# Designs tried in a protein design run: designed miniproteins, single chains, continued (2). Part 9

Each design is a single chain, and the fold is of that chain. pLDDT is the mean over its residues in the fold that is shown.

## One batch from the design tools (miniprotein)

Design m4279
Fold by ESMFold2-Fast:
Structure m4279 (fold): chain A 80 residues (1-80)
Amino acid sequence: SDRVEEIKQRILEETDLSEESAEELARAIYSGNLNEEEIEHVIELIKKAIEEDLSVDDLVKEGLSPGLASLIKTIIDEDK
């Protein structure tokens, strides 16, 4: 999907994640049927999670669903 590739490129631009991890995150974001503002918010939270080592609970407090927060944290932690 062109939209998945677009989200992947934004993640790669904002983070030092591998292409594989960025693609998995992009697919997760895309499958959530988020609007553009929600996508931008999630990408900023991914960046902060990497920079500040945010927990799943921290991501939920910032507005992510528990399922999406857990998936994001798993993908980020597996990239380390």
Scores: mean pLDDT 84

Design m4280
Fold by ESMFold2-Fast:
Structure m4280 (fold): chain A 69 residues (1-69)
Amino acid sequence: VAEALAGRTLSPVEGQVLKLLLANDGKVLTEEEIAEKLGISRPTVRAALDRLVELGAVEKVEGGYRLAS
């Protein structure tokens, strides 16, 4: 289902977050970890994650976020 987003409009931040999660497929990453790895503030990362969860590309789980399967 994540690959279905290739044709959808994403912001640069949403695209960077999705790329990081694709590189870590099946792993759970926290908002703090994603923010640190991308050099982006946590509120900005959270907004991008909320959007990606709404699109079905990412799911919120205990301890963080992961790529939806």
Scores: mean pLDDT 76

Design m4281
Fold by ESMFold2-Fast:
Structure m4281 (fold): chain A 98 residues (1-98)
Amino acid sequence: MLKDSEYLGHVQFDASREQTKELLELLTERAKEMGWRVVAVSEELGLFTIAAPTKEEAVEALREAIKLAGEMGVRVKRAWVSTTSQGVVEEVELVEPE
């Protein structure tokens, strides 16, 4: 069960199924290293979702995911933070690697 104050960080990728699988595996390993709670992983949708106790932690997790995607040449389609009570609370800007 999700608490009303819990933040969900969502990132969706626009890539081949093979690139998406590799990226999701790396993100799952990074989540273990950083202590992020993984809520959902969908290879078919290219979707990765984590839960965090604060909005700032959720945004930081999404920024790390965007960075890893960029390093692999994978385009990020959307990144956003939501709560169960408020819906979408922040859209994370997609920073293109320079």
Scores: mean pLDDT 76

Design m4282
Fold by ESMFold2-Fast:
Structure m4282 (fold): chain A 67 residues (1-67)
Amino acid sequence: MSPQEAGRRAAEGTKHDEELANKAGTGAALGASGGPVSAGQTGADIGRKAGSELAEEAGREAARAAE
């Protein structure tokens, strides 16, 4: 696949992924009720947020490159 196609797909996917990740993150935070968490749980939460941010960055760059 071409870099442009991949970037465009990432930009479009970013919107859906961001919404889904936001909902998952908010739900997890609310459910956990804050406080001390295990390393595993913290890692999962950070990974979820980091993944969302990475997708956003990729989509943003792709959208910018398109113009």
Scores: mean pLDDT 56

Design m4283
Fold by ESMFold2-Fast:
Order: sequence, then C-alpha cells, then structure tokens
Structure m4283 (fold): chain A 75 residues (1-75)
Amino acid sequence: VQQAQQLVAQGQYEQAIREAQRVLDQDPDNYRAWTVLGGAYRRLGQNDLAIHYYQRSLDLDPDNSVARYLLQQVQ
C-alpha cells in the first residue's frame, strides 16, 4: 500500500491503480488501498469513481480521517 501511495504522489496514477488493485486482490479489507484508488481516480478527473472508492474505505474504517477529508474535496 505504501508503494501505491508513493506512486500517486509522483503522478503515476495508472501504476498506482494497478498496485492498489493488486493489494486488494490479496486483502479486500485494506481500507488504505481503497483510499489510494480514490486518490488516483480523483487525479485522473474521474470524481464519481473517486467518491465510490473513498466511501468503501470509510465503510471499512469509519475513523479514517484521510478518506473523509478527500471525500469532501471531490464533492
């Protein structure tokens, strides 16, 4: 998950999406990977997908301040 977060920070959104999906294939309850997907899709301008993935992250961890903050930025 840390590698996928770094890829988003570096602007490598498609690689970040692939890495986050790989993490989720192994651990679908990894809320951080859902947050990474949301972040990458937001940077690609796909706000509907970003909202969907941030919401999944929050459903898994309601105390997730990062996903909550980012969800507010795309609405």
Scores: mean pLDDT 77

Design m4284
Fold by ESMFold2-Fast:
Structure m4284 (fold): chain A 94 residues (1-94)
Amino acid sequence: SKEEIIKEVEEFTKELIKLIEENKSPEEIRKAMGEKIRELLAKYADDPEAVHAALAMGALAQEAVDMLEKGTPKEEIIEKVKEAEKNFIKYIES
C-alpha cells in the first residue's frame, strides 16, 4: 500500500539521519543502509512500486555518503535528505 511504502521511506530516512548525526563513518553508513535496502527488496520483491522506492532510497543514501566523503557539513546533508524524503513522499501520494 502507499501508506506502507511511505512508512518505510520515513523509517529509512530517519535511520540515515541518525547515523549521520552520530558521526558514523561513510563505510559504516553505506554498510548499514545497504543491508536495509537488501531487506526491503527481499520483503517487497513482488511490489514494483515498493522496489522502486527502495532503490530510490538506496540512491539517496549513496548521495549522502558521497557528500560526507567530500567534507560537506552534516547539517547540509541532513537538510538535503529531509528535502528528498518530502519530495519522494509527495511523488508516492500523487
Scores: mean pLDDT 86

Design m4285
Fold by ESMFold2-Fast:
Structure m4285 (fold): chain A 85 residues (1-85)
Amino acid sequence: GAARARALIDHLERLAAAATNPMAKRALESVLEKLKDLLEAGKLRPTDAETAAIRAAAEALAAATTEDEIRAAALEINNALGAAL
């Protein structure tokens, strides 16, 4: 429901704030913008499993330190988001 989607957005906002790599931070901020748009459109309704997958992918993105790791993690989070839509 909407509460789950908002909790997910809050978690990603904390990850973006804590991210030390500027590229990872921008990638997380881009994902957050998409999630907020989808939530406002009523399209973001992830299951518990989909929420867990998106969280795991976002945490991997936040921990990424190289351009290749950031690109791989960003692809993973976009795939997890696609499954939740």
Scores: mean pLDDT 77

Design m4286
Fold by ESMFold2-Fast:
Structure m4286 (fold): chain A 79 residues (1-79)
Amino acid sequence: SDLEQGERYFVLGLEYRDAGDYKRAGEYFEKAGLYFSKVDLGQSAHAYKLAARSYRLAGDDETAERLEAKAKELEEKAK
């Protein structure tokens, strides 16, 4: 299911973050956010926020800003 696939990508994001590989952490949190967006907007917004933080730690501020904007839109829709 989309939920199960999102959860698997989210766990991979956490593993890469804990390993200090912030670029891969961001990529997997972004994939998790995409899958969660089909089932739970709140979980999707949370995943995109973690992706944005990871991209900032990797030095990619442009991607982080895009994902922060996406997370904000999803949070507003989840209300």
Scores: mean pLDDT 90

Design m4287
Fold by ESMFold2-Fast:
Structure m4287 (fold): chain A 59 residues (1-59)
Amino acid sequence: RPPVDKEALVAFVESFPTVSLDALKRFLLREVDLSEEDRAAILAARSKEELIEVVRGLQ
């Protein structure tokens, strides 16, 4: 699988302000090949800002 393009994922989250946090989490969990730790971090995010920070921290 190609490496995670964190900048593209951040841009995606920022470009859809009307999309719910839960829908963004489901999208990331479906489209991105994530470790168990990264999946847990995404699920634990309480805001879009926290989700963006988690995405920037992806390996």
Scores: mean pLDDT 72

Design m4288
Fold by ESMFold2-Fast:
Structure m4288 (fold): chain A 126 residues (1-126)
Amino acid sequence: DEQTVSLFKKFLKMDESTPLDEKVKLLQFFGFDRNGEINGYFGPSTRQAVMDFQQFNGLNVDGIAGPQTINALKKVLNGEAVGKEGDLGLGANRALVVEFQKRFGLNVDGIFGPATKAKVQQILAA
């Protein structure tokens, strides 16, 4: 949903200069109130997108865009990976990804891409 992606981009660019009413609107769209309390209601599509993101990044899957979820999203946008339970921490450390790729005979690019992910999944399934 382009509208949801646009609102996420606005949320991530939010700073001290952002008007208070706009901050409130963005936070409320993602289930927050002015006091930092989560009111817990999103549109169904937004909640599912948040849950999918949480599941993919190994966070608690509650469908709430809390500080941990927003910080994980910021890290992902900066090219940093968020660790997932049982992923050996590879998504969080480029040097560890390089060592893993060397050890398992993969292309050494330091990127946690489809080939590296498939090898991790193969090992964890064994």
Scores: mean pLDDT 54

Design m4289
Fold by ESMFold2-Fast:
Structure m4289 (fold): chain A 93 residues (1-93)
Amino acid sequence: SSSDQAIVERLEKKIRELEARLRELEAQPEPDLAELRRLRLELEILEGLLGIARGVFKLRNADPEVLERLDELIERVRELLARVDALIAELEA
């Protein structure tokens, strides 16, 4: 479905925007802890939205390719969360 693909494309674009923000923070000698915590919250919300989208699409018998792409995006968000958590831990030490 073109509408299902459009939803996945919007979610992927949001992931790219958050990943770019993380790269900018990782490049700083002393990144702002409050900005990292805000980024972490946005990534948690996005992970939840991806999980809901995957569940809805599965119930609707969406194309396997769409479900596979959502699974890849969920894994990517989890990797970004791990990177944010590691950086926060270093700053709080």
Scores: mean pLDDT 88

Design m4290
Fold by ESMFold2-Fast:
Structure m4290 (fold): chain A 102 residues (1-102)
Amino acid sequence: KLKVTIKSITVDSEKGKATITVEATGTDLPVNFTLYLYDTKTKKWTKVGSKKNAKSATFTVTGLKKGETYIFKVVGTDEKGNRASIQAVVDAETGKYTTESL
């Protein structure tokens, strides 16, 4: 079964930057990754990154405010239509995060 895992999230709070590294397992096919950020103003997921035909991806998100909490979602799909996703809640001050497979 296709599975997407967050390998690491690092936050540079002074630069308002997060680096998110993800990996796909459980498939022999390349995976298309999309990174979404939850927009609390519109209550919608906004696409902030993508990587095609990969088994791993590293995304950089900028414009983060120190002391705010951000909700990210990574979706992986393969050529057979298998899909997996994982959510991360990230503290932009401490760099601490939690993950939940969806």
Scores: mean pLDDT 85

Design m4291
Fold by ESMFold2-Fast:
Structure m4291 (fold): chain A 120 residues (1-120)
Amino acid sequence: SPEELLEEMDKIKKETIEKLKKLAEEKASLDEIHEVVLEALAKMMKIFEEFVKIEKDEEKAKEGMLHFIKLVIEIGETAYELTGDEEFKETEKSAINKIIVIAENEFPSAVPYLEELKKK
């Protein structure tokens, strides 16, 4: 169900943040931390693509998109706080832009709302 897909994204975010904290404690390289973030975002992106194909209610789809954006922000901010590397802020912005593009392709009637969201 769409709700189960959103719950799976929540689980990935939780596990990713815990892994990032562990890697920082172990003094892992920036490359390894970046790889963990990119892998998590790629997995969540695939789940989101499936979500927008099965959720045909535009309002619920918008809520799911905003939920995914919030999870991306939480992962990116955690990685930035642990490393001080501003590259994670750019990774966050890139992921959010990809989420909006996927949503626009599935819900063309929502385009005006999504264009306003891009400005935030």
Scores: mean pLDDT 81

Design m4292
Fold by ESMFold2-Fast:
Structure m4292 (fold): chain A 62 residues (1-62)
Amino acid sequence: DEVEALARRVVEAFGRVLSEAEIRRFARGIAQNPRFRGRFSVEEFERALRRASEEARRKAEE
């Protein structure tokens, strides 16, 4: 999905697992940016960021 791909890019750009506070801050940012409006909801982006962060955590265990 586009939202999952974007979330993975955000997590990769930071090179680390995002905290819940960071996930919420980034998700809130989408509500203020018209270029992302109507593509996915804040809740969808939060879920995608959590999923991407968990994937990064899994890979870090290797």
Scores: mean pLDDT 71

Design m4293
Fold by ESMFold2-Fast:
Structure m4293 (fold): chain A 100 residues (1-100)
Amino acid sequence: MSLEEKMLKLLDRAEELAQKLFEQAKVSEELKKRILEEIQNMKNAVKNKDVKGLLKHLVDLRDLLIEFTNQHELSPEQLKLLDEINDLLGEIHELAVEME
């Protein structure tokens, strides 16, 4: 599997986990949209081999996830999903550094 293919699979998993988190939490539609848009922006950056863009959108996504945590009382299951998303973003960051 190429580095690009691996990163896209990690982003697909992050999107799946984000959707599952949204199903379990009463989240604003605007915040859901912004989180999903940042995941899509990261996928586009990977496809374009834009390491700088990928890292920018990763930071922006982490900020949105912090906003999500601050605005919502999360269950232990929801916190576990959020931790899995953050772990995936950490792996993507490591792979992004390897691309350059």
Scores: mean pLDDT 83

Design m4294
Fold by ESMFold2-Fast:
Structure m4294 (fold): chain A 79 residues (1-79)
Amino acid sequence: LVERVAEEVARLVREYLGVEAPLEDARAAVEAALEAARVFGPEAVAAKLDADIAAVTDPRERELGERLRELVLRLIEEE
């Protein structure tokens, strides 16, 4: 599951930002989010993501953030 979510994260970053997203970096980010949820709880992860998204001024980056938030929180719920 983590591998599939990492691939989806890399795809979304490429589609929305037009930059290369190494799969290793996407995987590390997903694993870090899972670890944060384990330590601080899923509500803390959701609040952090919401704050980060609110700080984004570019509409494309904000939409990307919203999609990434949905993927990460869904993964946390399935763990």
Scores: mean pLDDT 77

Design m4295
Fold by ESMFold2-Fast:
Structure m4295 (fold): chain A 83 residues (1-83)
Amino acid sequence: MPSAEELELYRKTFLEASELVTRAKQAEAKKDYDTAIALLDEAIAVLRKALEELTDPSIKELLQAEIAILEEEKAKVEAKKAA
C-alpha cells in the first residue's frame, strides 16, 4: 500500500502534469504545435521525475500508464505538425 506522502506526491504531480497538458491543448488549438509538443514533453518529464522518486509499485504503474498516454498524444501532435 502506498504511503500518504507518496499518494500526496502523486496527486500534486498529476495536477501539475494536467495543467501542462491543458496548456498544450490550448497551443494545439492555435496550431502552435511546437509549443504544444514542448508542454507535453514538460508534462512527461514531471511524471518521469515522480516515477524516479516513488517506490510504491502501484503508484509507479499509474505514472507509467499516464506517461504512455501523453507520449501517444505527443505523437499525434507531431503527426499534425508534419501534415
Scores: mean pLDDT 85

Design m4296
Fold by ESMFold2-Fast:
Structure m4296 (fold): chain A 100 residues (1-100)
Amino acid sequence: MILSKEELILEGVREVKKEVEKILKEIEENPDIDPQEVVDRLEILYLQMKKLSTFGDERMKEIAEKLKEVIEAAKKSIEEAKEKLKELLKWLEEVEKELE
């Protein structure tokens, strides 16, 4: 089955949400987690969202900007990154419901 642009965007949002949830859980379960590992994983997500933003969808651009904020937070403090990831997750849940 060939996915439409809207379906591809929804799948992208779901994949980012899933990875954000996974990263957040790993931070909560491992307080000694290397911040660079978190940064590297978030940068991969950022690049993926940046590519999807070429479709002209402002939500993909906003996700990329929010991921960039989390990356900068993670470089300074894992606790700040954790709080920003929680905020991003709530926003992603709203976007996913809008795209249903």
Scores: mean pLDDT 78

Design m4297
Fold by ESMFold2-Fast:
Structure m4297 (fold): chain A 100 residues (1-100)
Amino acid sequence: PLSLEEVLARIAELAGVPAQTLLDLVEAAFGPLERMRSRVTGEPLSISGMLDELYRNHPDPALRAQGRAILDRAAAALGLPDPAAMVAALIADNARRALA
């Protein structure tokens, strides 16, 4: 499967920001990548859950605003309506490249 770091790097590329900018944002929002936790539920996060919380529900409005701006730009770059569709597309692209 596509790693979290690879997904974040691809999102940053699509959004036109440095990968480190998005990595720093995710670590500020959820803690270290290897043990990310929801700030709403306290549970460990999947990639999709992490991106959904950053976009919609994260309790820090400044981190939500930064995340939303980056994720909206990345989704728009692919012509997709939202970050969930973008993540699904990135996973499908990774599977397609593995078969090619």
Scores: mean pLDDT 77

Design m4298
Fold by ESMFold2-Fast:
Structure m4298 (fold): chain A 83 residues (1-83)
Amino acid sequence: GEVAEEAYREMARASREQDAERAREAWLRIRRHSTPEERLEAGERVFREVASEEQLQVAREIGRKLREIGDQIQAELDARRAA
């Protein structure tokens, strides 16, 4: 189970890095060290982790963008007030 989970995580990392060879190596490791049942269970667990991480990354990016917009609005208001 754990070997398949770690290999799925590596495959997800390699996919984000657009490293097709590394993703392929991780897939081969999954197949070598897991049964079909173990692959399903590990895939479900890692999918939840990857989805959560992607959701967290999107939330961080939105938060950063909103902060930048707020700073820009404040700077514009300050400039209008000073002019």
Scores: mean pLDDT 69

Design m4299
Fold by ESMFold2-Fast:
Structure m4299 (fold): chain A 114 residues (1-114)
Amino acid sequence: DLHARLEAIGWRELVREEVEIRDGGRAFAGVYLTPADEPVAGAGVVESAEGDALEDMRRALREATDRVVARLEAEGRGEWAELVREATEAMLAELASVGPGEEVVAWAHAAPAP
């Protein structure tokens, strides 16, 4: 589990939305604080389904992103919403390269990637 591993290294989840792609496959978007209290946005696919799931992955990723962005904008966190959009754009560009059972995440932040 990606999020359990992030928590284990001291990352704190601020907001996350997950959408099921297919049976067992999931897409997510969220904002986290690193152990250095730096905000990082992530968007990714975890537990991708076997076979042609590209349209389902794209739809689920967009739904997760829209939910997170709406929550952040409602809270006056437009800067974090922008980071989520950046992470999502990077992830959408790589969706066709995600294989069955792969975990792929794109990150966006002001510092170099973690």
Scores: mean pLDDT 77

Design m4300
Fold by ESMFold2-Fast:
Structure m4300 (fold): chain A 124 residues (1-124)
Amino acid sequence: KVLLVDDNPFARELFKEALEELGIEVIVASSVREAIALLEAGEEVDLIVSDGVTPSAPGSELADAAAARGIPLIGMGPSAAPYRDDPRLTAYTSSVAETVEAVAELLGVPINEELIERIRKLEG
């Protein structure tokens, strides 16, 4: 089960569809605050993917919440790029395709080369 945090509805839908095609259950949050509320409510999550990550900054609530629960955290896109070397990130990714590959690897799910190629085409 993956918690997907992204404020971009296009990216969110593309991620959700790709992960579900791999047989992965996806929960969606449109903000870091919503993601933290789900974790505090006892939602059982195997991995978090977020574009709203600031792992080394004071008040990096999502990175702290993930670390406290031992949940792997993938930071993606420009918002996470300054923190890509932060040890609280399990991985940093720069595209939807790269993120889907990282999720599959971390969860031990077989990768679908055709799906990855389709995602790369859709991203441009």
Scores: mean pLDDT 72

Design m4301
Fold by ESMFold2-Fast:
Structure m4301 (fold): chain A 80 residues (1-80)
Amino acid sequence: EISKLRQEAIEATKNKDYESAIEYYKKLKELDPSRKEILDIQIQAEQAALNGDKELARKLASQAVGMQLREIGDQIDAEL
């Protein structure tokens, strides 16, 4: 379910439907509070895109991606 919401958020962003993307990321934040920081930055990136601030949107999206890659690394390094 979390994976589905993330996919829907990504698709909304690709379709330039930033309002729907923000809604999906807010739902993700409620379902996975451990990722609140990354999701808050992603929501800010979508909001910047919605407001036409492409430079801020790119900067925030890059920051969120960097944090997400770090989390993936931590998961791979799990004992299992």
Scores: mean pLDDT 76

Design m4302
Fold by ESMFold2-Fast:
Structure m4302 (fold): chain A 63 residues (1-63)
Amino acid sequence: SEALELLEKAAASTDLAEAKRLIAQAEAILQSTVHTQAEFDAALQALRPALEAAAANLLALES
């Protein structure tokens, strides 16, 4: 998944601006590729660990 790869890169990034851009790109891909709420929920469940890791890294970089 392209969204998964972007979130994994965001979680490993040491640059706040890069991490923010990668997360935004992953979210844009998710929004453009899912057509129903059920598909969106399923994609979020699959991506949850990577999204949480990316969000934690973003918070750490803002500190």
Scores: mean pLDDT 79

Design m4303
Fold by ESMFold2-Fast:
Structure m4303 (fold): chain A 110 residues (1-110)
Amino acid sequence: TLSQIINEALLAHENNDLNTAISYYETAISLLDQNLSDDDELTLNLTENNTTYTQTIPVALLKKQLYLTLKHLYEKLGQKDLAKEAEEQANKIELPTTIKTTHENPTFSV
């Protein structure tokens, strides 16, 4: 279900359907907040550019990336106040120190 929602968001984003993409990203964040702890990890089956791949990601990192994506989408729509709110939500998410030991490449963290 969460993988499907994120895939729908990615598809809408690729098609420049920004309002639909925002709706799906917000739904994904809501599901993460209601069902999972920031210390949890998720395995997602994601489809990007017609390629399906499996990714395991910490919930805290996923939520931070989703908020930063919302910021960029709101900026494209000229919704500067909503973009700032999304950035502030991303900044409130502290990545656990344990994430640094998973050999995540910090150059790929948006």
Scores: mean pLDDT 74

Design m4304
Fold by ESMFold2-Fast:
Formats: sequence, structure tokens, C-alpha cells
Structure m4304 (fold): chain A 62 residues (1-62)
Amino acid sequence: AAAGERAARRAENAAAASAALGDKVGAQKHTEYAKKAREAAERGDAEAAERYMLLAGQASGG
């Protein structure tokens, strides 16, 4: 639970940073993964939340 919430928070922070910079492509990718990480965390699936957090990080290069 706590680990999933932290993963979702990290993914959301990456999405927010991209959006604040006006990077539409990066923000779109980060936002989708952040949303999935949060949904996983809300249902108690820490493993899925961490997976989406990692995908959000990898998407930052695109």
C-alpha cells in the first residue's frame, strides 16, 4: 500500500513537471503512466504501481 502510493506519487510528479514545462508529448506519456500507477495504488496493487512508475521514468526520454 505505502510503496504503491509512493510509486504513484513519483509518477505524478514526473507528469506534473513535464506539463509545467509545456512538453506536451512527454506530459501525455507521463500522465497516462501516472494515472495507471495511481489507479493501481488505489486498489492496493503496489507491484503494478511500481511498474507504471518505472514506465513513466523511461518515457521521459521520448
Scores: mean pLDDT 73

Design m4305
Fold by ESMFold2-Fast:
Structure m4305 (fold): chain A 68 residues (1-68)
Amino acid sequence: SIAEKAKELEKLSEDEIKKISEEQLPNIKAGDELLVFSNNVYSGTYKVKSKEEAESLLKGGNYLILVE
């Protein structure tokens, strides 16, 4: 489940979740559902309107992980 996946990801260090987020960024596109983390805490799931919006969220200090 998404909740179980988010809980497992919250166990990771900020550096680990940042690495996963950075590795997935090239594959993020408009319409993708992302797990959003702020300060290593799961904040919610968000459907991005564009790649530029995803980049803006990352620049704001959030980490993004694709829902698969």
Scores: mean pLDDT 78

Design m4306
Fold by ESMFold2-Fast:
Structure m4306 (fold): chain A 118 residues (1-118)
Amino acid sequence: MLDSLSDDQALAEVERSAALEVEYLRKAIEYLRAGDYRSARRYISRSVGHTLRALGYALHSDSPAVRAAVERLRRERRRLTLELYSELPLDKQKRAVQLASHQGSSLAEDLKAIVEAK
């Protein structure tokens, strides 16, 4: 493919999409705290769209700057996902730990730390 974005254009689009992903996940957390699960689900869905867009732009560049931006996106996504799970009712938190453990997810231990397992 000869029509790839420049490294600078790919970096700018990754960073823009990452910023929108963080904004929408923070909105989802606010709605969960308010008990508005419908709005929370909508913002989670929108944040996934921005994450996929950021990763799509990253495929246009092998630059170290783009790679670093993707790693920042992954770390921030993980942090906000754990914060979001902490806002769920305890029964839903326990179910999330069980599912993550069954899938062999590296999130399983972090989710378990949020749930009262004693």
Scores: mean pLDDT 72

Design m4307
Fold by ESMFold2-Fast:
Structure m4307 (fold): chain A 80 residues (1-80)
Amino acid sequence: MDEKIKELEQQAVEYIKNQTEENREKAKELIRELLELGAVESDLPEEEQEKDIERGIEQSIELVKNEQKLLALKEELEKQ
């Protein structure tokens, strides 16, 4: 079970890094599967869990975009 949980977590992170609408939906499905396996606990009602997952994915995508922008800026500075 622990190996499957690690695999699902790694896949979710990979989908978040590769930012397409299709990958975003796949990340949501993986996070729901992790919740069902008890790898992530939520005290929220099921309807609020869905919104919380969406919010978490949006925040993660924003963080990855900001990290990519910083890396691009660093590369540009290193070429000067």
Scores: mean pLDDT 65

Design m4308
Fold by ESMFold2-Fast:
Structure m4308 (fold): chain A 89 residues (1-89)
Amino acid sequence: DPEEIARHRGEVLALFIYLKESGVKLTPEQLQKLKNDPNISEFDIRLALLVQNKDYEEALRLVAEEMGISVATLYRMLKSDEAYRELLK
């Protein structure tokens, strides 16, 4: 289901945005676990790593673009969806 795949990618990218805002970087072990996830492509991992080198607003814009939605829509999803909210902790 393309919608479920897009949602899963959005959750992973939101987690990377949260880590970026918190100043935390991925360890090699964490990166390897992501590479082993069959729902995440190598391209999606590269994009997620790229957002870690951007400010929070730029990272949100990149995630919204990948999901094919506006930044305002992504922000509302992250604030109103309990599952997305838990990933940002």
Scores: mean pLDDT 60

Design m4309
Fold by ESMFold2-Fast:
Structure m4309 (fold): chain A 67 residues (1-67)
Amino acid sequence: PPLSPLNQLLLQRRKEKGLTLRDIAEKVGISQATLSTFLRTPVLSIELYQRIGFEKMYEILEILLSD
């Protein structure tokens, strides 16, 4: 399935900030594989919520969308 505009933005922001999947995963306290899945999954997916939880989803968005 195609990436949503938000997922594309998150991937673009990661590249613009020069952050690796490892950097973000270590900062948030999740695996790189889980982070990769997050970046390709709709933010409001029930499966994503069950896998990561609200707090970690928020931290990922804050890292990528904030200054």
Scores: mean pLDDT 75

Design m4310
Fold by ESMFold2-Fast:
Structure m4310 (fold): chain A 81 residues (1-81)
Amino acid sequence: MTRETRLEMVELLREAFEANPELLPDPALITPARSAEEELELLRRALENLVRGEPEEIEILRRFLAEFEARLDEAEANGLP
């Protein structure tokens, strides 16, 4: 995974949170990071905070992850750096 792919993942998270701002636990967690490792850690923590175990949150997370995986697969298929 490249920095560009990481930025697309962050953009997907931002889109999901903009559609459902009530689900965003801490907007600072979606702050753009400079390193891929830091970006992954922020994404992981944001996703963990979305999952409270409630059915509604689980359903939203599942849809978000499906879109995220689709975008990641498309980015890799299209050769994004």
Scores: mean pLDDT 53

Design m4311
Fold by ESMFold2-Fast:
Structure m4311 (fold): chain A 67 residues (1-67)
Amino acid sequence: KPVTSIADLRTGARIRRKSDQDEFEVLVAGKSKDKIILVAYSLVKKEVVGLELLPNQLDEFELVQAA
């Protein structure tokens, strides 16, 4: 299912980016003004990455596994 809100980005959730099929395990997610700040582990790159997302960019991700 598509990621629709920050509530889908709970610690331990797995999400997939539609553009490159990279999968991320969510470590931390929070709001900063008009942005969602996501710290996640990339399964493709094997490293922790920081992502800054606008709310309208959440639909670029699919929820693979809920926390």
Scores: mean pLDDT 80

